# Designed miniproteins, single chains, continued (2), part 100

Each design is a single chain, and the fold is of that chain. pLDDT is the mean over its residues in the fold that is shown.

## One batch from the design tools (miniprotein)

Design m7468
Fold by ESMFold2-Fast:
Structure m7468 (fold): chain A 68 residues (1-68)
Amino acid sequence: MDPRLEKAGKYLSTVPTVSEEEREKLLKLLAEERVDEAVELLMTLPQSARPDVARILELMGRDPSILD
């Protein structure tokens, strides 16, 4: 597994603003290295998760400004 995606997944596991269902889906996408699908799902998360989504994107090596 990509070390960046592993670090992102570990951070995601500690995030209370992401629901269990969404966390399970994201962890699976990260484990399968389906990066574009993981980013797309992260962008659909509610505004309450926004700071954590930005952190996860940074850990994945993505610019959080893609959230707009």
Scores: mean pLDDT 77

Design m7469
Fold by ESMFold2-Fast:
Structure m7469 (fold): chain A 86 residues (1-86)
Amino acid sequence: ASREAMDLQYEMLLKTLPKEAHPALDELYERIKKLPPGVASLTMTKMMEIIQKKKAEGDLEGALEEARNVYEETVQELEDKIKEGS
């Protein structure tokens, strides 16, 4: 269920973003799949919402950068949580 949903979200992102952005998106999606399943699904949902919002505003160039930032912030939050729980 969650993996199928993530695959559909990834496919929607491919249709939303320019073809030149697809290699960067593919690399990002491979990194997201390495996150814990619940975190990976939440990250994909957040990226979908941000990219759709940026598309509506005409800022597709900023959409990829923002999506990458969401992933990087998620990784940092996970690292910080692990350090706090130690």
Scores: mean pLDDT 76

Design m7470
Fold by ESMFold2-Fast:
Formats: C-alpha cells, structure tokens, sequence
Structure m7470 (fold): chain A 60 residues (1-60)
C-alpha cells in the first residue's frame, strides 16, 4: 500500500478507537476509509475520518 494510504488509515483507526468505538465499528470504519481512499487517493484525513465515523456509527 502507498505510505500515505497506510498513514491515514492508521490515524483514522486510532482516532475512532480513542473515542470508544467497538471492534466491529472499527472494522466498518476501516472498510469505509479504505473504500474512499481507493476511489479518491487524495482524500484528506478529515474527509476519510468523517466517512469512517459514519460507517462505524451505522454498524451499532
């Protein structure tokens, strides 16, 4: 994977974990983050985090 993609994914997962999301929600958030980064490799950390958080909350 490209270094930027891995760095953003790591920051997103860390942020959601720090906010108390469950392993299932972290999985959903991570999948949404990767899907966005595959469609838009230039997506900002904030855009990826917003999409991941919405996916994590929907998995509740």
Amino acid sequence: MHERRMRILREVVRTLRDQGYTPEQLEAGGEAALDLLDRDPDASLEEVLEVARRAAESAR
Scores: mean pLDDT 80

Design m7471
Fold by ESMFold2-Fast:
Structure m7471 (fold): chain A 59 residues (1-59)
Amino acid sequence: IPMEVVRKKVEEMLDKDFSVTLEEMYEALKREYPEEEVTRAQILQARSDVMVKRAREKL
């Protein structure tokens, strides 16, 4: 699964609920992309990427 897709999903879930867990993000990605390989490491990296993106989007 491309990191761009993971980042997009993680960003959406964090915007909806900041307390969303790593497990909930993993399950959501597996539901939308059941044939794709998704790892918790990718989700952790995506969270870091989203934090950087948010710093850039400070409006």
Scores: mean pLDDT 74

Design m7472
Fold by ESMFold2-Fast:
Formats: structure tokens, C-alpha cells, sequence
Structure m7472 (fold): chain A 66 residues (1-66)
């Protein structure tokens, strides 16, 4: 599918599993697209996140809630 990258900003400090749950993306897919070693990996400030284009609206809504 089509993908895009977004800065984590307010999502920094969350684990891959937590972001997966919040965006409704399977954790295995989120790990694979972003080359992350496991679901407990803590995402860092300034990091870009690769997500499907169809999840962009949900991602933007999540950022407004943080």
C-alpha cells in the first residue's frame, strides 16, 4: 500500500506496541515498515514514523489529543 513518514513529536517515549494500539496498526507491520527490533522498543524524539496513507487522519487526530 501507499505509505508516508511523520515526525513522532508527542508520540516520542511510547513503545512500538503502544503506538500500534493507538493507530490501529498491527504491531508486526509497524515494526517491519520502520525496521524496529521488537514491540517494546521506545520511540525517540526527532524520529520519523513510516505509516500507511490511510492512517494519516487517525495519526493527526492522535497528535491533537496529546
Amino acid sequence: GKHTTFPLNKLAGLTVAEVSSRLGIPVEDLMKWNHLPNENTVLKEGQQLDIPVDKVDKFQELLKEL
Scores: mean pLDDT 74

Design m7473
Fold by ESMFold2-Fast:
Structure m7473 (fold): chain A 77 residues (1-77)
Amino acid sequence: SSEERQKLIEEFKKLKEELKKMAEESKDENVKKELEGLVEFIDKLIENSDTLSVEQQKKLLEEIKKAKERLKKKIEA
């Protein structure tokens, strides 16, 4: 449980840095805004990591990863 929570926090931190870089490199203002919104959402998830179950955190991580892939395709188009 504790080890899984720590690993999830590390994965959220890594994902946050990847999204920040994408936002910084994006020329599309709408895409940049969506990426910045995901970064803020991850910050809140990290701050509240102890209040969320491991299962909930895993689900949210996968949802954010899907959002990242969607936005990456918009940047590459």
Scores: mean pLDDT 84

Design m7474
Fold by ESMFold2-Fast:
Parts: C-alpha cells; structure tokens; sequence
Structure m7474 (fold): chain A 71 residues (1-71)
C-alpha cells in the first residue's frame, strides 16, 4: 500500500497547486489500482481499510489548505 498512499499525497499536492486535472487523474489511478489488487487477491479487506484510513488522514491534515483553494 505504500505506493498508493504516496500517489494520494501527490494528488493532494496537485490539488493544492490548482492542478485539479492531475489531482483527479492520480485519485482515479489510486482507486483503480486498489480495485485491481483486491480483485487479484493481492490486497485484503483489512489492508484496504488501512490504506483508505491513511489517505483520509492525509486529506484531514490538509483540510484547511484544501478549503482555502476552493474559497
């Protein structure tokens, strides 16, 4: 899951930079990769929850900055 968390961080960084297209592409790639790994049995439900929790943590840590971009 380290690569997925890293891509999620880059998606937030792109969003904060105003590159919404790149942010969406990176988010879509994270979602697709997680789905593919789960379908192949390479990622358990517990591992997927852990990755999602870490991604949500990154979003929460940057919430004020994200809101400032949207204002």
Amino acid sequence: GEELVEKAKKAVEAFLAGDFEKAQELDDEVIRTMREKREKGELSDEEAKEIVAKIQEIARANKEKIEAVLA
Scores: mean pLDDT 80

Design m7475
Fold by ESMFold2-Fast:
Structure m7475 (fold): chain A 59 residues (1-59)
Amino acid sequence: SDDETIGRAGAHEVRQAAKEGGREAAERARDRGLTSIREKGGGDVAIEAIERAYEEATA
């Protein structure tokens, strides 16, 4: 679904940001991803994917 696609893209961005810039970069990528969800009309699946990626990357 579009929601899964949005979530997967956002999760990928969070993981890449964490590798390149650590926790602060991952946090900014998470904020950007959540904003993108709001703009594109994504829901809980997309939000959960991004939040899980942030938790995994910053653990």
Scores: mean pLDDT 79

Design m7476
Fold by ESMFold2-Fast:
Structure m7476 (fold): chain A 89 residues (1-89)
Amino acid sequence: SLRERLSAEQQAELEAAIPEYRELAALANEGDQEAAAEVLVLQARAAILLGEDPEKIREELERAAEELGLPEELREYMFRKFEEYVKRY
């Protein structure tokens, strides 16, 4: 299972983020663009922890940001956070 592919530390990090993810996802669904950027950052972090290709994650983030019409400042924030997570893991 996906859970078996994570280290105990990576699993704990993902589980700790679930309440924040749910709250941010609700705000993003109501049109909060800052919350939408944070949701994408958390999704990218989870994908990195699951061993997905960073280039594929980047392409998915670019597509999602374009579809949501995120302003340049939020796109820059999102990609900065993505690069930080790629370096950490």
Scores: mean pLDDT 76

Design m7477
Fold by ESMFold2-Fast:
Structure m7477 (fold): chain A 81 residues (1-81)
Amino acid sequence: SMKETIDGITFEIIDDTHVRVTGDGEIGDNAVDALKEFKKKYPQITEIELVGSDSVGLGHGGRELSKIRSLGFTVVSVTNG
């Protein structure tokens, strides 16, 4: 799998349309901004798996999940760190 790091957030490209995202312990808006930059580079990727959602500041109950979905991603799994 190809890996890319943007603003401390690790993106592992699993296949042509699927990415796994892992944070390095940074919190807040940084994760959403990194996702925007990733989407500019890889517009074909539409499915996202989130790992360590607490570590990336994605929170509970979906404010951040709503932002991710608004960027054009389908959230296929969320795993708490």
Scores: mean pLDDT 71

Design m7478
Fold by ESMFold2-Fast:
Structure m7478 (fold): chain A 88 residues (1-88)
Amino acid sequence: NDLIDELVENDVSAEDALEAIAKEQNWSEERKEKERRKYGFSKSGDASKVPEHLQERLAKVPQDQVKDLLIEVDVQKGIEDIKRAVSK
């Protein structure tokens, strides 16, 4: 998935992606907190860490695919963070 790959390459966390999705899809604060809790995210993300062109792509993600997207971003970023730590 090219969107997930680009998010990871730009050092976007799953929490940052959730904030960007909530902003772009006009979620209420209540819905954003509910989804954050539902996915087990204890930390708030920062939508501004997501590049503008990727924010536009996140606006197009279907609601039923958001959870799978966020889980995949979390997994792939974790893998890349480990690879970078080992390669330093």
Scores: mean pLDDT 77

Design m7479
Fold by ESMFold2-Fast:
Formats: structure tokens, sequence, C-alpha cells
Structure m7479 (fold): chain A 60 residues (1-60)
């Protein structure tokens, strides 16, 4: 997992590489959080939207 790579880089004293990976992960998470917010704002009434909200909340 990316979090394990980040932790190992910090442990081995490569903080700049760890920060670069965190920035990339932060960008991906921000995109997923925006999608989540858009589904919530539209008022999820379909089973597909409700499932997407459940999965995004669980895995973010």
Amino acid sequence: AVDEIIAELEKRNYPALAEALRDAVTEVKATLEQILAEIEASGPTTEGDKLALELLKKYL
C-alpha cells in the first residue's frame, strides 16, 4: 500500500520522497472527496449512488 511505502521512506530518512508521495495521495483523495460531495449534494436516491457513498466513505 502507498501508506506503507511512505512510512518506510520516512523510517529510512527520505522525507522529500515521502512528501512527494503524500502530495500525490492527497490529490487523489481530494478528487474522490469531491465526487463524494457531488453525490451527497445531488441527494442519493438510487441504489447505485447509495452504494457509491458507502464505498467511498469506507475506503477514503
Scores: mean pLDDT 74

Design m7480
Fold by ESMFold2-Fast:
Structure m7480 (fold): chain A 73 residues (1-73)
Amino acid sequence: MMELEIHMGRASGETSYEMARAAAERGDFEKAEQIIKDLLAQSEAATPGASEELKKYAELARKAVEEIKAAQE
């Protein structure tokens, strides 16, 4: 049971991470920030296993968006 929850969290996290990066690469930083906020909100409602994966991808997305923003400024 926990393995499925972790897999679902990872899949959702990976999708949100890629969407946030794509938005930032287009210069749509408001959209990228919203995706990260939505991902963090999902982590608060998720099971412990899924929550950890979602938080991990939210942190990775935030760092990637900050790096892309710095490179474009």
Scores: mean pLDDT 77

Design m7481
Fold by ESMFold2-Fast:
Structure m7481 (fold): chain A 100 residues (1-100)
Amino acid sequence: SDEIEALVNEIVALVREISKKHSLSEEEKKKLDEAVLYVYTAAQSALAGRISAATAEELVARAKELIEEIKEKNPEISEELDKIIELIDRLAAAVREAMA
């Protein structure tokens, strides 16, 4: 799906921008990398028919949880992290629609 690919690419681009712009701990950078891995895995594995839509949604929800944990510890960048959360929610909806 072009929409799913575009959403994944936008999430990855924003995560890279945040990591470059802001002084995050190594633990927080690892959480961002892990969130990106969940997003890629959910999108690719779901579209390849390797996992169910429900499993893909669980992986996307795990990515969202990791971003929310970073947001709780870094309120000064909450607006930038909220943009990533919004894109993750849109990705979950797009995966549901594509696998319907």
Scores: mean pLDDT 84

Design m7482
Fold by ESMFold2-Fast:
Structure m7482 (fold): chain A 74 residues (1-74)
Amino acid sequence: MSLEEIQKEFNERLQKRLAEAVAALPADASPGERLARVKEVMQEVITETVEKYPELPIDPSKESAEDAYMKLLG
């Protein structure tokens, strides 16, 4: 499995999970609440991806979610 294939799987899973999470939020949810949910979903998908592909040079315990996300996007 190439890094490109892992990045594609990550992006597809992230988009699906974000769409589901946003759809579950009330229409009057604050920008802060929306951002918190987005960060939570990103962390979950990053963790799932790293657990599935331990070959990745990503340590979710040491890296910020943003840094890990940038590595997975390319």
Scores: mean pLDDT 75

Design m7483
Fold by ESMFold2-Fast:
Structure m7483 (fold): chain A 74 residues (1-74)
Amino acid sequence: SEEEKKQQLILDNVRGALEELERAIKEGMPKEEVDRLAGIVETQIEMGLEALPEDSPYYKELLEFREKVRELRA
């Protein structure tokens, strides 16, 4: 459905931002750049959680991405 496509796009956008953050960490980018990218991912996750139904599998995957970001920043 059109609504499922919109939810998938939100998830895909967050996944892309998370992959960019993971790459920056792996490549040893400066802390300032890593913090900037983490801020982008965190903002996109919070926006997605506000936009998506709490009972959707997409909402659950965003919560998993949020935990992943916490682990990467630990």
Scores: mean pLDDT 86

Design m7484
Fold by ESMFold2-Fast:
Structure m7484 (fold): chain A 86 residues (1-86)
Amino acid sequence: SAFEELLREMKRVVEEGKRENLSIEEVIQRLEELSYRRAPDLSPEELQQALETLSEISKIISEGIKNNLSISETLEKILKVLEERL
């Protein structure tokens, strides 16, 4: 499905962010750009699931900042969410 393809691409972005030592801000920007490009391919139901996924990622990032987690730890939590939704 288009939604499953989006989740796989989001997972690749986060994995590359870890390998390239990207900032959290750069990873967020790449995920937003990817989501925007893929949105036209999604059904309304899949679009809602994508929005819920992005909301959960945003919460993880906010909690990471508040708890002073490393970038690597924050990205690892995001990967787990994406894997659980695949």
Scores: mean pLDDT 84

Design m7485
Fold by ESMFold2-Fast:
Structure m7485 (fold): chain A 95 residues (1-95)
Amino acid sequence: MEIKLSDEELEEAAKELEETLIKSSGNEKDIEEQIKILEEKTKELLEKEPDEEVREKYKEFVKFIIELLRKLKEGKITWKEVVEELIEKGIKLEE
């Protein structure tokens, strides 16, 4: 069965994720601008990574995160649902 975090743990993780993204983007609160900053930082990191397989996996993971953030910006999902999707994706990547 799925590893389910409690509602309280999901809310705490959601707040930490939101605050981390704001801090990582130079205190930018707009999700669209956070996506743009994440894409730029990812491009720079990929150019420094010599392993093509590692680059491919990282690119796919970042694309997944960006798609979740866009859904969040559109009001289609909540921060709690973003955390749940990331956990589920992480479990599938370890299989």
Scores: mean pLDDT 72

Design m7486
Fold by ESMFold2-Fast:
Structure m7486 (fold): chain A 64 residues (1-64)
Amino acid sequence: MTKEEFIKELAEKLGISEQTVKELIDAYKGKPLSQELRDAITTDPELREKAVELFNIIKEREKE
């Protein structure tokens, strides 16, 4: 699966934008989140839950 296909699949599954998925994947790899995304996660518990689910999906993928 290409990076672009993975981003699209996660965006569709979680109901968030491809840009948000891309930033969260980069954050999982150690890149700092944008201030806008940090603020959004802090104020939106649903987005926070989706970010946690995304990180769990990445962890499961890395096991294989």
Scores: mean pLDDT 77

Design m7487
Fold by ESMFold2-Fast:
Structure m7487 (fold): chain A 97 residues (1-97)
Amino acid sequence: MKKKIEEENKKKLQEILTVLDIARAFLEMARVFGLPRETVINILKTAIEELKKIGAPEEILQRLEDILSKVENGEMTIDEAIAEIDRLIAEVKEKLK
């Protein structure tokens, strides 16, 4: 039982990493091409919805919703949003050790 639960948890964390890596790539593209803030907001909203479908931990969802809120309010730049996602990716990778 324990090994099967650990394998399912690792698979879920890998799926979370894939969603975050894709979101980061789209944010980097938006940064490089100077795309409007609405595009950044949509990338973040899409990542949150995909993570909800996977059943990501509430802590991960809250972190992304905080980033989204700050970007929507103009309190966070796209560079800062990418940096926060990089930190979240690093934290998820630590859990896969």
Scores: mean pLDDT 82

Design m7488
Fold by ESMFold2-Fast:
Structure m7488 (fold): chain A 88 residues (1-88)
Amino acid sequence: MFKDEVVELMYKGFLASFDPENLEKEAEEQKKIIEKAPNSINNFLGLPKDASIEEVLAKLKELYELHEKDEEAFKEEFEKRFLKYGLK
């Protein structure tokens, strides 16, 4: 459930960030991305809580490429990260 919903939300956010309309609002849109999931996204991606927006977007792009290339590998990686995070 949350795997597919998180993937969809992340990819929709990634695609929206590269939309021409959002590029016009670069500073505001980047702020909105941070406001939506500042800590949870960084933790999920294995980044520090204060990671830059560029690092977050680059990591989301890597995951998007993995999903396009091998959806099953992406799902395994997501589940692996979730278990690592939840186990302390």
Scores: mean pLDDT 56

Design m7489
Fold by ESMFold2-Fast:
Structure m7489 (fold): chain A 94 residues (1-94)
Amino acid sequence: MEVEHSTADPVAGAAGETVTITVSVELSGGKADVSVYGKGVVTGADGSVTVTEVKYPVEKVESEGPYTATATVTLTVVGAAATVSGAGSAVKKE
């Protein structure tokens, strides 16, 4: 199975704001059990960095690809206004 990595467009967040980013990962090249990971990064104006990783299990991708698996990462902006970005990846389940 081939995995395409996807990144969410960066979004600005105000202090104390909760920002949700959706990362879609396209999978192709046959059937497999996979785990989808969403990674979010918040970078504050003060240089503070918060990283959140969320795993979404996708079992038995049964249809012929390509498939789209979606990971949603919810982040809270701490400190000053920040930039929120995300990336997705998938790993074949053992």
Scores: mean pLDDT 53

Design m7490
Fold by ESMFold2-Fast:
Structure m7490 (fold): chain A 82 residues (1-82)
Amino acid sequence: SALEAERARALELIDKSSASEELKRFLKAIIEDPQGLFGLMLSSGRTSRAIVLAIEGKISDEEALKIITGELEKLGMKVPEI
């Protein structure tokens, strides 16, 4: 399915990033969450774009983390320290 393909891509992108282990574990937990929070994150387009751009080296990991954590905060999530 399209959602399963998007999850697999996001997991690969996170693994290839230079983000902290703590942030990687947090993001993987969200992606694998059956409650569908990942789908809500993707609907804004910003989270997907930030992950792709960081992996491609077009933006810094710091910039990508700022975008992703900002989107999570909009959803009421408390993000761990980086």
Scores: mean pLDDT 69

Design m7491
Fold by ESMFold2-Fast:
Structure m7491 (fold): chain A 87 residues (1-87)
Amino acid sequence: KKEELEKEIQELTGEMLELAKKIYEKLPEVSPEVQKKVQELLEEADEYARKGGDAYREGKLEEALEYTKKALEKLKEALKLIEEEEK
């Protein structure tokens, strides 16, 4: 179970990095209103990612996974806002 949780956290962290890259590449192209909303979501994602990292270092892998998933959700929301403006 520990090895499985660690692998899942690593995979989700990789997804976070790819989503963040897409967001930062597109962010300058969207309106100031969308930029503000995206920045708020990025701040929330950073907070969850920090909590996840703290939990991981403490060996609380289930908490780390939960926070990593929450960070990913915030990044997905940010990307969706950018994509919806592009349409």
Scores: mean pLDDT 84

Design m7492
Fold by ESMFold2-Fast:
Structure m7492 (fold): chain A 83 residues (1-83)
Amino acid sequence: MLKEELAKTAVEAAKEAAKQEGIELSDEELEKVRAQAESLPDELVEPVLKAYKEALELIKKGASAEEVNEYLEKAGEKIREEL
């Protein structure tokens, strides 16, 4: 369940960030986001899920798509480095 929830949340956050730039992500880009989420160890699922939920909150508070995307990239890179 958690990995599926993470994948869905990650895809939603990515779509919302791209949409603020007027960009619609392709199915390939969305599948890449899902694959990254599903490849994470269970112990990293919660921190990544929290990062994506925080990104969605930033969007709702009026953060630019660039700021949200940079946040997501930084969070993902940091977590990936720990792997």
Scores: mean pLDDT 72

Design m7493
Fold by ESMFold2-Fast:
Structure m7493 (fold): chain A 74 residues (1-74)
Amino acid sequence: SAKEKIKELFEKYGMEFIQIGGIIIVLKENGYSDEEIIDYLESVTGKRYTRKELREAMKVAEEVKKLSKEIKKE
């Protein structure tokens, strides 16, 4: 089920990583570059993310968003 898939993603990646992925998506939609996003996240979290970590966080957050929409349709 979509609920079980969301649970697996939260267990694998953790809540913070998925939430950061959501923030990255919003910043990208508003025209921020990968480097600007990395600098912003470092200023807020104290951790400098790699471009690979940005892509993975975005991918996981998008998957959670898609699965969440499927739950709402039923």
Scores: mean pLDDT 83

Design m7494
Fold by ESMFold2-Fast:
Structure m7494 (fold): chain A 90 residues (1-90)
Amino acid sequence: MPEPYRDPRLEEAREEVEKLLREGVSLEEIIEYARENRDVEMLLVVGSLAATRQDAETLRLVGRAFEELGREELSRTLFELADAIERLLA
């Protein structure tokens, strides 16, 4: 069912990202891993974390990964969010 309110795959991806971060893997390495494995849920989790941290550079990396996966709307949303954060930091 397309009910996005609680996606079990997003919760699983969140736990995996937290584990990788705890093991010393960087967000940039997690993005590359998710891109290579076409793991959209993992990229969404990293994008959410980057947004919470106001990390425009990481948001642009996630946006580029979505662009490479053909997810143009997600890519555009992340680039727009990164631009908004950069304007706040200027």
Scores: mean pLDDT 80

Design m7495
Fold by ESMFold2-Fast:
Structure m7495 (fold): chain A 115 residues (1-115)
Amino acid sequence: SLEEMLAEGKAFIEELEAEGKAKVTVEGNTITIETNGDEELLEAVRTAGEILEERGLAEVKIEGDTFTITFKGHEPLGNLTPEERKGFLGYLIEKARKGREEAEEALEKMLELLS
């Protein structure tokens, strides 16, 4: 279910924070991810960001090891709370660690459940 995917994504972000791999800040429609420079995580966040930009769902700024992801306020993601958007992003990043195709499949499944 979408709820289970969002919960998994949130848990993934919380695990990254607990391990000191990232600091994640949520401010309205903007999520900032400050990584500790872990190359695998940087690549996963970059892949997730590229997919979101290609689909017109977010704008991504990259400054060193920091990603600022601003979600567009229109549907389907505009209906999510800030905490649900954190879970959405976390789930996408987790799947991006497995590969780009896995991330794209995860995004399509979440968007279908949001429709």
Scores: mean pLDDT 86

Design m7496
Fold by ESMFold2-Fast:
Structure m7496 (fold): chain A 96 residues (1-96)
Amino acid sequence: AMKVETRRLRFEGPHGRVEGEVRVVHDDATGQTTFTLTRARLELSDEGIDEVAERLEKEYGLPKETVRDILTTVPDGAGNLLLAVEVKRAREAAAA
């Protein structure tokens, strides 16, 4: 059977916000799990990028400098971070 979940991620501060939606599809027949970014909105100043980086380091253990580099230098960096968070959460759930 296919199991489909939609997960939402939101980081908000005085210097902006990141919002996203990830679709997680698990196919029991193949054992495959697919993560797809369906929506991403990035409205951040430099200060907002620092706030998001600090929050992701605190909540998910992602290094601040890596988060800042992804958000500022990688195309769709916000989407890549949202996917990384959901992958980490899925691995933690599987280990529990």
Scores: mean pLDDT 64

Design m7497
Fold by ESMFold2-Fast:
Structure m7497 (fold): chain A 139 residues (1-139)
Amino acid sequence: MDIIERYIDKLIERLVEEFENALRQKAKELGHELTDEQLEKIKEVFRKFLREAARVLLENLDAPISELAEKVREVMQKAVDELLKIADEAGLPEEFKRFIIELLHSGLVALGQFLFLPEDKLLAIERVAREIEEEYLKK
């Protein structure tokens, strides 16, 4: 129990650090500067999302694929909504908002792989993440 929790926490912190580096790089490419305060708010939402996603995945290992997919969709949609509010308040460009959603997708897939989810469940969560990303892209 304690050991699994520690490995999940280490993975989440590594993913958050990777997301920070990716966000800083994307901001430079777009000629926009993120304040440290804005970046910390985005990182907190990513950390919260990853922790809640890990919880849902672990609690639903034996659940039907449809139930797991629905719960994962709810968790990711909440994170997207919160991140888009932060991005809008910060005046971030549309391309940067899309990139943030793409990072949530990548983080969710990384968690599923780390937890050794069966292929059918991994494909289901990948599909959920892609559907949310595409819904944002359709306006």
Scores: mean pLDDT 84

Design m7498
Fold by ESMFold2-Fast:
Structure m7498 (fold): chain A 91 residues (1-91)
Amino acid sequence: MKIPLSAQAAAAVLLFSLEEPLSSKFKISVDVEEIDGVVRAHVTIVVEEKYASKAPEVAEKLRRFLAEFLGAEEENITVTVEVVKEKLKSL
C-alpha cells in the first residue's frame, strides 16, 4: 500500500529531529508534491535570530536527508528560512 507523501515527509522530519540536536530550535514545515513521477518538496524553517547562523547548515542536512528518504533529487528540494524575533515554542 502506498503511504501518502505528506506522511512520509512528516516521518522524515521527525526522524531528522531525533538525530539533529539543533532541530528543537527550529520550527520545520514541509510541503510535498509529485508531478509526472517527480517528487518535489519545499521546506520552511522558522528560527529565532540567535540560531539564524546555524539555519543554513541544518537546512542542508535536512535537504539531503529528505532527498534520500523520499527518493527525490536534492535539486528538487527547496528550503526557505524565516528569522523571527519571537521565542519559538518547543515542539
Scores: mean pLDDT 75

Design m7499
Fold by ESMFold2-Fast:
Structure m7499 (fold): chain A 82 residues (1-82)
Amino acid sequence: DRNAIIFEGRSVLATLELLKLAVEEGDKELALLLAEQIAKAGYTEQAERIKERVEREDFEGALELVDEARAEAEARTAKALA
């Protein structure tokens, strides 16, 4: 269902924006919680890599992975709209 893919893509993008803010603030607990939501939305590999960086307090590395996940979610949503 194209509409379900678009809705999930937008929901994931919103969660990734919150995750980016949590990582920028150094909020490890919130970042781990938001990464779990990304995993449940089908971005399991991306979420696991982000969680690993956050657990190590490598927030710079976590931000890089969040930006990569955002780009992938944007591309997936754009492809569903085409």
Scores: mean pLDDT 79

Design m7500
Fold by ESMFold2-Fast:
Structure m7500 (fold): chain A 84 residues (1-84)
Amino acid sequence: GNEEKIKKAIELLREAIRYAKEGNIDKAIELLREAARLILEGEPDYLRGIGTALRLVGAIVDLELGNIDTAIKIVEEVIKELEK
């Protein structure tokens, strides 16, 4: 159920970091959008789910602006928080 959605989101976030590092920004953004959707569906704390999704939207904006290292840092911090 919810735990499987969060686990899948973490996998997608890790893939997004790889694609961002390889310069495939479009694929990284696609994966971040899907991860945010799964987090909103899987997080039992609605406000925490929204907060995490908004941070991922911030990472998407950073990728679109070419701030790749900033975006990767945000995604890495989100992964660490989800794995607690």
Scores: mean pLDDT 89

Design m7501
Fold by ESMFold2-Fast:
Structure m7501 (fold): chain A 71 residues (1-71)
Amino acid sequence: SMSDRIGAMMGRVMRNHSFSPSNVRSMGNGIRMTNSNPRRSISIFRGVRRSSNPRTRSGINRIINFIRSMV
């Protein structure tokens, strides 16, 4: 599913970067909402991107662009 693909992409980003507990929870919510409410999923990942360091933002941008390409 789209959520499974997003989860795999996020797992790769998380292996190489640190996130606050609140951002980890937000990302989990974003993944779960991808199929039912992709617009809200994108909003959640944009929030995580704003609070992330520049090195991590690139990976999150790739996830956001992937979700947008699917809807």
Scores: mean pLDDT 79

Design m7502
Fold by ESMFold2-Fast:
Parts: C-alpha cells; structure tokens; sequence
Structure m7502 (fold): chain A 98 residues (1-98)
C-alpha cells in the first residue's frame, strides 16, 4: 500500500531528524534535524488527511517518538531542546493535518 509506505517514510524522516537534532555536531546539523522531524510530521498529516488516516497517524507517532529518542541521546543541551521541540512539532503537525 502506498499509504503504508508514505506513513513509514514520514516516521523514518522523523526518527532520523530527531537523532540528527540530538546528536548534531553543529547548530546547522541540529536545526536541519529538527526541520526534518517536523517535515515527517507534516508528511504524516497529509497522508492521514488524503490517503489513509490510520497509516498517516501511525507515521506521525513514529516521527514524534524518533525525535524524542534522538533528543534524549543528546549530550548537548541545545540539541536536546531542539529535538524535544521537533518531537512536539512532528506530533502536532501530524494531528493538525489529519
């Protein structure tokens, strides 16, 4: 199913983004990670609204969880803060898009 594939990609982008935000060596890497995670949430919301609500919402949850996990792994306070904000952004954008 395309819906399942797109939801999974949104979740993967969120997870990768959160990990990058939390573990990024530079401010640019951390911000880029946060934007990727939020983008995953937006994508998931669009999937939920236009393709399959259940798969889209699942992708949004995965994006938010990934961003949170990446933030928790961070040794840098700013990266941790950005990752947590990205997790919240991913969750809210997925819910708002649905």
Amino acid sequence: SRAREEGRLAGENGRRGGERAGAGKTAEEQVGGALLAVGGGVHAGLVARYVDKEEGLRGGEEAAEGAREGAEASKDEEGRRLGLLAAEGARRNAEAGA
Scores: mean pLDDT 76

